# Designed miniproteins, single chains, continued (2): the designs that were tried, part 66

Each design is a single chain, and the fold is of that chain. pLDDT is the mean over its residues in the fold that is shown.

## One batch from the design tools (miniprotein)

Design m6422
Fold by ESMFold2-Fast:
Structure m6422 (fold): chain A 111 residues (1-111)
Amino acid sequence: KPVVIVTGAGGMGGGLTAKALAEAGAKVIAVDRSEEALEKLLKELEGYDVEGYVGDAVEVTKKLLEERKVDLVVSALPSLAEELEKIAKEHGVPLATNGIEALNEVKKLLK
């Protein structure tokens, strides 16, 4: 089962991406600075394989990549894409910057 980190998941774009990936059969790790936005998303995605982490996207992603197997990182925030890509590459993990790209990567991992 693919494991995907979605940063900025509490935002509209990140939330839609997290939903699409969870519906496609991925395990979604939703990351956002806003506890309230993340709690709303997690309630909406009840029944899917989703967990949430409140914090800084870069710091939380670094920790998760060190502690567990991750197949994809998604940057829903354009300003963080370059930094997250560098961190993901250090762990051999691809980065996606939008929901379409992320969904295509998950579909490849499900084969």
Scores: mean pLDDT 84

Design m6423
Fold by ESMFold2-Fast:
Structure m6423 (fold): chain A 62 residues (1-62)
Amino acid sequence: KKEEFEKYAEELVEKLLKENPNPTLEEIRELARELAEKFGISERDAYIIVGSIVYKKILKKK
């Protein structure tokens, strides 16, 4: 169920990180709102998912 959402979110996050390698929490929240609206997921859930992906990519890519 969240597999499709997560994959799409990862691609969007990767693009965001390419333009801004150190995104602010507000930028992450904005991206989460966009995804929540598109997939009909709560803003809180989207924020948690997007935030987790961002931190995983930042930490693991280093």
Scores: mean pLDDT 74

Design m6424
Fold by ESMFold2-Fast:
Structure m6424 (fold): chain A 76 residues (1-76)
Amino acid sequence: SSAWEELVKELEPLAEKALEAEKKGDVEELKKVLEEIAEKILELAKKTLPEEEAKKIEEKTKETLEKELKEVAEKV
């Protein structure tokens, strides 16, 4: 199995935590969980991918995180 498959298994409990935080309208907890998810993705990307590809994932992950947090903040 790829390191990315292992990451998905690690992200499952964090994804559940994010969904619970969103359901409760806990923007602070959601932000914390999403940042933790982003950090795990970026760490694996830097370790498994060429530097150029890792940078693209870093930029995409930051953009996605900012968008998600903005959407949740607008709901609460």
Scores: mean pLDDT 76

Design m6425
Fold by ESMFold2-Fast:
Structure m6425 (fold): chain A 58 residues (1-58)
Amino acid sequence: GMSAEQEAEGQRGAAGAAEAAEASGGDKTLPYRAGMEAFRRTGSSDLGAGRGAAVGGR
């Protein structure tokens, strides 16, 4: 996405998810496991979680 509005919405959502992960105890294994679980699901169904990660990497 190029629009600042779309980026702001994405950043706001990502910040919320990061805060939730930190509130869960700040355990490194938890976010890693969640990422692997999402990859397993999106790699098979491509539901959306993988899309956000792939696009954000570019």
Scores: mean pLDDT 47

Design m6426
Fold by ESMFold2-Fast:
Structure m6426 (fold): chain A 96 residues (1-96)
Amino acid sequence: SKEEIEKQRKENLERVEEIIRLLEEAMKDLNTPEGREKAIEALRLASELGVIPQSVADRLIQRIEKGEIDEAVKAELERVLERLKLTRELLKKMLG
């Protein structure tokens, strides 16, 4: 039903907003173990929600776990964040 679809969209919106917050917090402290763990969790959640391909998430997670946090990894995380924000706006438009 439309009501079930809208409920699922609202739940997905809440999940996307949580992932955005987690990734934004992670990006402030990527050189710390806590920042890396948050980035890895955000990437896993984003791939589970279908916002990014699993192959993209797995590749970034491997680099972060190895401490290979260069400007290219940061740029890729920024692209993931932009995609999450676009997904949030699309879900908001579908609900309102």
Scores: mean pLDDT 87

Design m6427
Fold by ESMFold2-Fast:
Structure m6427 (fold): chain A 95 residues (1-95)
Amino acid sequence: NPDKLKKLEEKIKEGEEREREQGIETSIEYDEENKKLTAEVVSPSGGRGSVSLYGEFNSDNWVLLTGLAHALASDDPAAREAIAEEARKLGLEIH
């Protein structure tokens, strides 16, 4: 549904703008040729989280990826390792 996709894109941009105001850099990229969705988060402390999945660009997938990328950008090394292990068990690519 093109209208739902446009609405999702607008919400993603709103979230990215809000996070930039807090010094957090968030980006989402969809590679349509490879059906690959990637989310990347860089925290103000320099922590970085990047996660990909192969599938459709939809709200469930982007919420999952952005949440995992934020968790992986955490300043807590133990929390990062735990989330990375769970993401790998789900078949997600961590960069």
Scores: mean pLDDT 73

Design m6428
Fold by ESMFold2-Fast:
Parts: structure tokens; C-alpha cells; sequence
Structure m6428 (fold): chain A 70 residues (1-70)
């Protein structure tokens, strides 16, 4: 179930962002902006079947998360 996998991933990302806000690493506004961007990337991941495109999208997600905690 791709929908269940997508939902679990989004829940994990939301929990991670909420923890970063609680720890004072990022603001709530940064967390909301990051979540919307990550949500869009997760939707693209769910829509594609090309392994190279999936790898590129995962790299974009990693870069976004790294930028948040820099």
C-alpha cells in the first residue's frame, strides 16, 4: 500500500520537525515551510517508478533537511 507508506513517511517527518522546534533548533514557521516542501517531494516519490528519479528526489529531501539544521 503506497498510500500507507507515504502516510508513515509524512508522520515521521512531521514528528522530526516538531522535535526540532521543541529543542529550539528551528522555528515553527521554518518547520511548516519545510513540511510543505517535503510533502511535495514525497508526492513526487509516490508518483514516479524511475529509480534514478526516486534517488534524485531523496537527495533533494536530504539536502532540505541538512539545510534546516545548518
Amino acid sequence: NDAAVEQALLEGLRATLDRLVEEGVISRAQAEEAFERLRALVAELSATTDPKEKAALLEEMHALLAELVA
Scores: mean pLDDT 82

Design m6429
Fold by ESMFold2-Fast:
Structure m6429 (fold): chain A 59 residues (1-59)
Amino acid sequence: MLDKELLDKVVEGSMKLMSLTIEHKYGSPEESERARKEAEELAEELKPLVEEENAQIAA
């Protein structure tokens, strides 16, 4: 069974991805660049959460 806090963080990541997609497509050049950097940082932050989710599923 997955932890609720883990799922909540994954949901927040999904919502942020939508916001970043909108900023990248319709934002200014500066906003587009920030959106790309934030997406890269988000991916790095989510790596340990994804590994934790896999550990809970495997256990």
Scores: mean pLDDT 71

Design m6430
Fold by ESMFold2-Fast:
Structure m6430 (fold): chain A 67 residues (1-67)
Amino acid sequence: SLEEKGRELVRKAILAEQQGKLKEAAKLFEEAARIYEELAKKLEGNQKKLAESQAKIARERAKELEA
């Protein structure tokens, strides 16, 4: 599922960050954000808001690692 894919990408991004692979981690967070944005387009109500929140968090993390 898109939800599982998003969670896996976030886990991989965190691991990459812990290993000092900051550019790889940023890319993985960007990929996770895109997956959650796609998921949000297919959802409604509270589920949509949660997916939008996950996308925003992942995108902010990617920006932090690129700065």
Scores: mean pLDDT 87

Design m6431
Fold by ESMFold2-Fast:
Structure m6431 (fold): chain A 58 residues (1-58)
Amino acid sequence: MASVESLVELANAGDTLPLEYLAQFSTLPDAKEIVEEALRRANLSEETRARLTALLEK
């Protein structure tokens, strides 16, 4: 699993796919917390934040 810092860096660079994949397909108990932490640290558009949040709540 990638570190939160790596996920934030990629998302800030416009590559949200690793974060989306983790949110959609990971069954790890800490995966949701990792994605939520990355969302708090990353400077993302409102649209991207809403999409990732929806994936976590699915």
Scores: mean pLDDT 73

Design m6432
Fold by ESMFold2-Fast:
Structure m6432 (fold): chain A 68 residues (1-68)
Amino acid sequence: SDEEIKKKIEELKKETLEKLKKAKSREEQVNILDEAFKELGKISKGASEEVAKFALKQIGELLGLVEK
């Protein structure tokens, strides 16, 4: 269901934020984000437009935290 997929995306975002907090270099941060974005794409593959928009929003929020 959309709810289950959104919950999985939220859990991935939480894990990604914890990894970013522990990252010691820019290269490590880039690798963490790259892996997270690939997983978000896989999780949202074949999902509804609502889930796809939700995933895009989470990507934007993660990028905003690193581009500061």
Scores: mean pLDDT 78

Design m6433
Fold by ESMFold2-Fast:
Structure m6433 (fold): chain A 69 residues (1-69)
Amino acid sequence: MEQKIKEAKELFDKGVEAYDAGNYDEAIELFTKAMELLKSVPEEKDNEVTALYVAAGLLKAGAEFEKSL
């Protein structure tokens, strides 16, 4: 569990960096990978997991929107 959360955080951080740089395709891929890792972690056991999943989902949607323009 802890290793997956750590990997998801690293992917999320890379995704944020890609998003900030305007690399929306890379950001979408990184946020998707982070969310897939977090899906395997029980939601009720960790508020950080839920917060990270929601944040990744919102930023992924933002990147998809920017890419569609």
Scores: mean pLDDT 77

Design m6434
Fold by ESMFold2-Fast:
Formats: structure tokens, C-alpha cells, sequence
Structure m6434 (fold): chain A 84 residues (1-84)
């Protein structure tokens, strides 16, 4: 579900914030797992995560996380719209 995708992204942000040993490669590996999960429920969200991964090759980890944060906000709006 969209909630499962949001929960996985929230966990990634928690891991980055709590573990100073979290590497760029760890972030990318987790993003690939989230992208695979998203492909089952929402192809648009999956494609957007794929774009973040592709763009990460030419930008900082911080920028990639900012892009992911923007997507998280959009997913939350979609979930909230579905609950009302």
C-alpha cells in the first residue's frame, strides 16, 4: 500500500538521522528496495523514486534526500485524500 511505501521512506530518514555510519550506498540500496515495493502499488511513485536514484549519480546525498522528502509529502497527501 501507499502507507507501506511511506513507512519505508520514514524508516530510511530515521536510519540516516540516528546512525552516523549510514553510507551513500546504504541510502541508494534502501531506495532501490522502496522503488521495487512501490512498483507493485503505484507505478508513478515507483518511477519518481527511480528518477531520484538516477539523479543521485550527479548530486549530493543531501539533495537526493531532499527530493525524497518532497515525494514523501506528496505520498502523504495522496493517503490523506484516500482516508476522507
Amino acid sequence: SLQDILDQITRLFSDVGLDPNTTRQDVLNTLRQIQTLASTYDPDISDRIRQIIDDSQNQSTDQSLQNLGSLTSQIQVRIDDQLR
Scores: mean pLDDT 76

Design m6435
Fold by ESMFold2-Fast:
Structure m6435 (fold): chain A 70 residues (1-70)
Amino acid sequence: SMEELQKKIDEIREKAGEEMEKAVEENDLEKLKEVIRETTEKLVKLFEEAGELELAEEIRKHGEEVLKKV
């Protein structure tokens, strides 16, 4: 269901936020990029499993754009 999908998205984003904050505090750019990559892949997989292939591709592209700005 969309509610279960949203809950999983929220859990992934919350954990990613904590990991990114720690990476910034540690001044670890490599770790920050790794968290962004891992979070993007988790979200892509979640949407692919939900049958939302276009959204999964959009998330992948957005993750690539974010990585270019870091």
Scores: mean pLDDT 84

Design m6436
Fold by ESMFold2-Fast:
Structure m6436 (fold): chain A 64 residues (1-64)
Amino acid sequence: MTEEELRKRVTELLEKSEKIKDSKVVARIIGLILLAVAHLTIEGDSEAAKEALEEAERLIEEAL
């Protein structure tokens, strides 16, 4: 995963999360996004970043 791909996926997840009214679910999604950013930009761990983003996407799909 590139930083460009990360930025695009984060933007899409944040836009989708605006439709979720459950603040606890939104907080979990934001936490996973921050974890994904840390994994890619601090650790260089593309796979861990992808896993965190996939979990965030799953939470969004379940909440919408």
Scores: mean pLDDT 83

Design m6437
Fold by ESMFold2-Fast:
Structure m6437 (fold): chain A 113 residues (1-113)
Amino acid sequence: SPVEEILALIDEALALLDEMIARARAAGDEARAAALDALRAQLEALKAAIEERIAAGDLEGVIALVEDVISLIRAAAVLAESAGTPEDRELAERLREIAERLERLLEELKKEL
């Protein structure tokens, strides 16, 4: 279902953020690591809120929260690629691909309203 695919993509984004945080710490960039960690915590909270809205049958609430997820993932991609390495740019590109896939699933959900 679109909602199951959305949750799976959020889990993929969380895993990429964990990798980006580890890379920032390894590079000694504690400020970037802290900023990415804060975004990861926000994404985890949004995932929990989406799961609650799904359980409640609140599709409009799911749509609004997924829009927030897309915005947060795009912000995380910008922050991650600011390290300037090819590897961090590749991780940022993978986050943007997840955001684009979420946008397509979001349009599918809107058709069910």
Scores: mean pLDDT 89

Design m6438
Fold by ESMFold2-Fast:
Structure m6438 (fold): chain A 71 residues (1-71)
Amino acid sequence: MVEERVELARRFTEEALKKLDELNASEEEKEEVRRLGEEAVRAAEAGDLEAAKAALRRAGEVVLEAEKKAK
């Protein structure tokens, strides 16, 4: 179900950006997550679930790096 996966990609991106805001992450980190989220949405819309998953994974890594720096 492409629509459901697109919604999941958007929700993940929104939550990731919210976490970055709470961590006072750099604008570069926020822009990277926004870009990866857009990539994930486009991939999901095209039915490329592996590409969508890879983009979300990369976005998650940006959040983890920001969290590590905040500690």
Scores: mean pLDDT 80

Design m6439
Fold by ESMFold2-Fast:
Structure m6439 (fold): chain A 62 residues (1-62)
Amino acid sequence: FKVGDIVRALVDIVSDRPNELSLKKGELVRVLEVYEDGFLKVKSLSTGEEGLVPEHLLELVG
């Protein structure tokens, strides 16, 4: 993944930490930042909310 990518949630994601974002399966988000710890900072295209999501639960849309 890289900054500016549009990615899709592979599963429903429920936030259990203060800076994480909850997403529904199939929700589209834009990558804002890539971290070395396997997290992405993303912005939801549907809600405009921002937060951290594990990269292994996302896929590139193409």
Scores: mean pLDDT 80

Design m6440
Fold by ESMFold2-Fast:
Structure m6440 (fold): chain A 99 residues (1-99)
Amino acid sequence: SSEAQKQIEEAKRELIAEADDILALARPNMSEEQLKTLEELVKQFKEALENNDIDKAGEIANQIISMLAQVNPDQPTTVTAQALRLIGLLEQIRIIERR
C-alpha cells in the first residue's frame, strides 16, 4: 500500500539520519584510519538502503555497531542506544515488507 511505502521511506530517512549522527559523534574519538573505515561502512549502509537490501543493511549495521563498541568502550550506553535504534528501524522495515 502507499501508506506502507511511506512508512518504509520514513524509516529509511531515520536510518540515514542515525548513520550521519553516528559518524558525527565518532569523529573526536577515532583515528583518521578508523574514521575512513566508518565513513565507508556508512556509505555502504546508505547504498544498501537505496537498493532495498535490508539484510545487507543489517549486516553493515552490525559492523558499525561492533566498530563503535571497540572505539567507545567507556560509552556503552550511547553505543547501545545507537545499536537499538538501527536494529529497531531495520526490523520495522522488514515487518512492513513481509505484509
Scores: mean pLDDT 82

Design m6441
Fold by ESMFold2-Fast:
Structure m6441 (fold): chain A 66 residues (1-66)
Amino acid sequence: SIGEAARRAAELLKADPNAEIVIEGNTVTVTAKGETVTLDFGSPVAARAAARDLKEVAPNAKVIEK
């Protein structure tokens, strides 16, 4: 489920100081520790809000919007 994927993404972000967060339309893709998790939030506004929350969990993560 999206909730399980979001929990996994947060765990990966906490474990990897070089994590990457990519926003593309309705989706946020987290790449950390060699793993990629893609989350669909249903809208660009929701995706950007989720990426901001994830950045707070991992301040060193790079945020890229496409």
Scores: mean pLDDT 81

Design m6442
Fold by ESMFold2-Fast:
Structure m6442 (fold): chain A 98 residues (1-98)
Amino acid sequence: AVVDSKTVTVPILNKDGSTSTATVTVTVNSDGSVVVTTDNPDATEIQAITSDRKVARSTNGAPATISGLTPGATYTISVTVVTPDGAGSGSVTVTIPA
């Protein structure tokens, strides 16, 4: 079951010098897994890195999943979204259920 969900808006710097946005949703499950998704249909890659350097990557706009997180711990997750036109990053803080 989902126990927490956080949303971050990621600014994307495009090749033409314009800025667009992607909304990233970080979902914490009761089993301690964290799932990172984006609403940007042009996303070719999502990369998520925790403050303790666990890494999840996905391609073709698929969800990125991080597992093996410590129950009760708080993590800052850095998220990068890559599109054909550019990339952007943001961060969110989540607490893993104990």
Scores: mean pLDDT 79

Design m6443
Fold by ESMFold2-Fast:
Structure m6443 (fold): chain A 99 residues (1-99)
Amino acid sequence: GELIERVANMSIDELLEKLAELLGDKELVERIRKLINSDNEKERAEAVRLLLELAEEATKEGNLEVAIVALALYLKLLGYSPEEIARRLRGWLEKEKQK
């Protein structure tokens, strides 16, 4: 609930800071930040893939908070609005709770 609404409205920088806090891995998050801010389309695509892989791994480990933050970043990089991000995250979370 509340976490989804918050992360959907966070900036990319705020989401990266939250992800660093949750993972305790500042080096990984700084690597992702560099890829996001790159002028190279392939490097930006690598950031998108890394975030999706992070979300999948966090989901498998039962770390739904990390998964939600990583998915919010992923969707924001794809250009989704805060409302669309919140809707998609709620749908994903409902599906994961059924597993």
Scores: mean pLDDT 85

Design m6444
Fold by ESMFold2-Fast:
Structure m6444 (fold): chain A 81 residues (1-81)
Amino acid sequence: SAAALVAEHELAKGRELIAEAKKAIEAGDTERAKELASQVMRGELLEEFIEALERGDYERALELLDKAEQRLEANAAAAKQ
């Protein structure tokens, strides 16, 4: 279905953005990490991610990126059913 194709595209794109955001965090480029995360995260998850980066809680920020990826994977799986 079209929804399944959209979900797979968003998963592939989201994974690339998340990988780049993790590299930005490792490089100390928090502004780049925010830009990348805002393309794959919305609402409360994005707000918690930004707050974690502002506190220097990079472990929490990485956990939130993993949570975003899990949501993209779940959406792609659901779209195939």
Scores: mean pLDDT 84

Design m6445
Fold by ESMFold2-Fast:
Structure m6445 (fold): chain A 73 residues (1-73)
Amino acid sequence: SKALELLMEAGAYVVAGAVYLTLEDYEKALEYYEKAVEYAKEAIELAENPLIKESAEAVLKGAEEAIEEIKKK
């Protein structure tokens, strides 16, 4: 489904953001976490399956929390 594809992309962007965060590349980390937020929001809107929706909501929350923490640096 399109929602699952968007969720998988959002998850991949979270991993990329986390990698750049460990490298202290805060600009790249922010770029990837912001992409994760965009894809997760689209996945939530299109999700008909409760597990896909819950997973996308978890990805969204995690990415938004990561963005907030980076912006404090």
Scores: mean pLDDT 89

Design m6446
Fold by ESMFold2-Fast:
Structure m6446 (fold): chain A 68 residues (1-68)
Amino acid sequence: MSEEELEAFFKKYPVETLVGMLGEPAKDPEFRRALFEVSRELKEKEPNKIVPLREIVRRAEERVAERR
């Protein structure tokens, strides 16, 4: 995972915005990693498509739940 990719992600989706919207789950490093992974995968599939944050969040929550 590159620093540039993480920085670009957090510029588009600020950490304080994620925490404000999702609360406690957004403080979990595993959840943040899942958000980045899901966002990256969707961007790779359709780089010109705008994906709503709520869809990325839902997918990330499912991914974290599968790991636990």
Scores: mean pLDDT 67

Design m6447
Fold by ESMFold2-Fast:
Structure m6447 (fold): chain A 58 residues (1-58)
Amino acid sequence: SVQDLRDYLTSLGFRPSDSALSEAVKASGGDVEKAYQYLVDKGYIGGMERTAALILQR
């Protein structure tokens, strides 16, 4: 979800705007892993591991 993605990024020291988060979620269809990759690809955040997707499975 948007909140899961925001919390994950905040824990890493990033503070993306609501606009950036909404854009990423819209582009990914609500998939946290794809939203994370979208933000990295667009340069909103630096390179990071796929931890956000793994959190939902723990």
Scores: mean pLDDT 67

Design m6448
Fold by ESMFold2-Fast:
Structure m6448 (fold): chain A 110 residues (1-110)
Amino acid sequence: SMEEQERRIIREVLERVRALPLAEPILALPDPRYAPDYRDIVPNPVSLDTIEKAVESGEIRSIEEFEELLEQMLENYRRFFDEDDGVLADAEEVYEEAMRALEEAKRRAS
């Protein structure tokens, strides 16, 4: 079914980006010991770990919903981190790779 196909694509892309060495700093939400004001600045926190949980629980069911979570994650990093912070650059590269992988998977499914 289309839903099963989209779920397989989402899992494949998520596994691919989580395996990137530069993804390590953005796998989990920022540690409160190093970012105690994170929740005040970012009311809707999203990390690769929270996206994985949403996929596994069935909270997201489509590629569109997955793309929306990736966009929210990137916007959260842009809001919290300075442009000179390497973590923001890592988040941007992970986002770009995820979007590229989604386009490739969609073409294979056509």
Scores: mean pLDDT 83

Design m6449
Fold by ESMFold2-Fast:
Structure m6449 (fold): chain A 72 residues (1-72)
Amino acid sequence: MLERGIKLLQELIAADPNNAQAWLGLGKVYMEQKRYEEAQKYYQKALSLDPNNEEARKNLDEAKAKIAEEKE
């Protein structure tokens, strides 16, 4: 069912590329899969569209921390 969630979020982004919540949703899906570099990219996109989104900022910081832990 996770692949269906990703497809639905991609469809939302295709309909409205400025949908910060859809980009945030993609980041969350990739965080759950421990794919932190992809999560970081999607959270950065969400935050670029909605700079005051505290959830996107916190999740981005968490993804960056996880990437640092995996490489070092």
Scores: mean pLDDT 80

Design m6450
Fold by ESMFold2-Fast:
Structure m6450 (fold): chain A 93 residues (1-93)
Amino acid sequence: SEAEELLEKAEELLEEAERLLKEAKEIIAKGGDFEKAKELAEEAKELAEKALELAKEALRLLGDGPLELHLRAIALQLRAIGLIFEAELILSK
């Protein structure tokens, strides 16, 4: 379904955002290039924001659809919000 395709795309974007944030955190932990860490955090934030929009659209399209897909859409939204928050913490420094 269209909703399932949006959830799959959201999950892929969140996996990439998590990878970029992990790299940014490792750079910071090692006292490396903070500007590079900020670039990675900005990219991760953009991906997580896009994933949040896709997960919201999927939830809207599901309507009376399966509970398991509603829970998946909600879980992906919460995951995206958490990643946006983590990225903003790096960018605020």
Scores: mean pLDDT 89

Design m6451
Fold by ESMFold2-Fast:
Structure m6451 (fold): chain A 82 residues (1-82)
Amino acid sequence: SMREKLRKRLEEVREELRRAREMFEDPSTPLKEVLRRLIEVEASATMVEMYAYLNEDEELLEEALRLSEEARRLRDEVLAQM
């Protein structure tokens, strides 16, 4: 179903965010590369938000919005170190 596909995509985005956080914790990783990954995570999360909204899936929309907020906070932390 569309809901199952969106949930799977949201979990993939969540894993991508975890990877970006691990990259940020690695001092050998350029901050610009971490920032690029976070831009991709935010774009993917926003796509899930749009489809959740269109399908009136309030639970999935709330989860996607929280993930976007977490990605945004990490982005701000990365930018503060640049």
Scores: mean pLDDT 88

Design m6452
Fold by ESMFold2-Fast:
Structure m6452 (fold): chain A 84 residues (1-84)
Amino acid sequence: APASEADLEAARLIVKGLRALENGDYEKAVKYFEEAAKLSTSPLLQAVAYRLIAEAYEKLGDTEKANEWRKKADELFKKAGYVP
């Protein structure tokens, strides 16, 4: 698929993951955000997906994995020029 189609599908998966988070389906949210990250060709979109994976792991009580994914997201945001 073209990169633009991959990013569009990644964005749709992020929306599905956010709905799963709202519903308390944290494991399902992780799955959607992981797939979104894999499809993302945009560094910003990939960084957003990584941050959301971290949030879902935090909700699952896995603070170690949450911190790992948060660090990955922050590094990608910095490389993309979106320094916090």
Scores: mean pLDDT 84

Design m6453
Fold by ESMFold2-Fast:
Structure m6453 (fold): chain A 74 residues (1-74)
Amino acid sequence: SLEAAQKVADELEDPEVRAGVYAAIAFAKRSGVEVDPETAANLARFLAIASGYTEEEADRLAQRVRDLLEKALA
């Protein structure tokens, strides 16, 4: 749920991971779709690369976002 995803985002200490989750929540709200861990991970990866992260760093960030949301939404 969007509410569960927001709670996960609020508890994240890493600002880049948090930004990725918030972006996924904003996208879900605007598009009328549910927060999907894969979509959130892809958005976090895209934002990390756009912010100057390496592909390896972006992949690790995306995996953390996916795992955290998958656990929170289960």
Scores: mean pLDDT 72

Design m6456
Fold by ESMFold2-Fast:
Structure m6456 (fold): chain A 65 residues (1-65)
Amino acid sequence: APAPREEAEKKLEELIKEAKEKGDELTVELLELQREASRLLLAGEEVPAEIVEKAREIEALLEKE
């Protein structure tokens, strides 16, 4: 069986694919930023503030409904 982290990454890829199929560009962008942040953390690298800030802006837009 894949490691729990690999399983979470595959689930994230599926969510991105579903959002793309629906044309939900904001959700795609948010999920891609989360995926990138997870990759950096797994590699022992720091997540750039730019990624964190952009994710916050997209989350605020999604919440504005």
Scores: mean pLDDT 76

Design m6457
Fold by ESMFold2-Fast:
Structure m6457 (fold): chain A 65 residues (1-65)
Amino acid sequence: SEMERELELVERLKEEAEPLKEEARKELEERAEKEKVEMELSDEVAIEWAVHMLLRPEAQRAAAE
């Protein structure tokens, strides 16, 4: 099914993005500070943001530097 395929892709993307979790957390913290908002930065939120970073070409290039 499409949902089952998407779940497998999400799981693999999270595994691939795990090394970027700390960078994602840092980016989220900087963003929250800039916007002057308080947000709960859980490991779950950090890994989801890391997946987004992995999928963005500009974020991938920034991470490579």
Scores: mean pLDDT 69

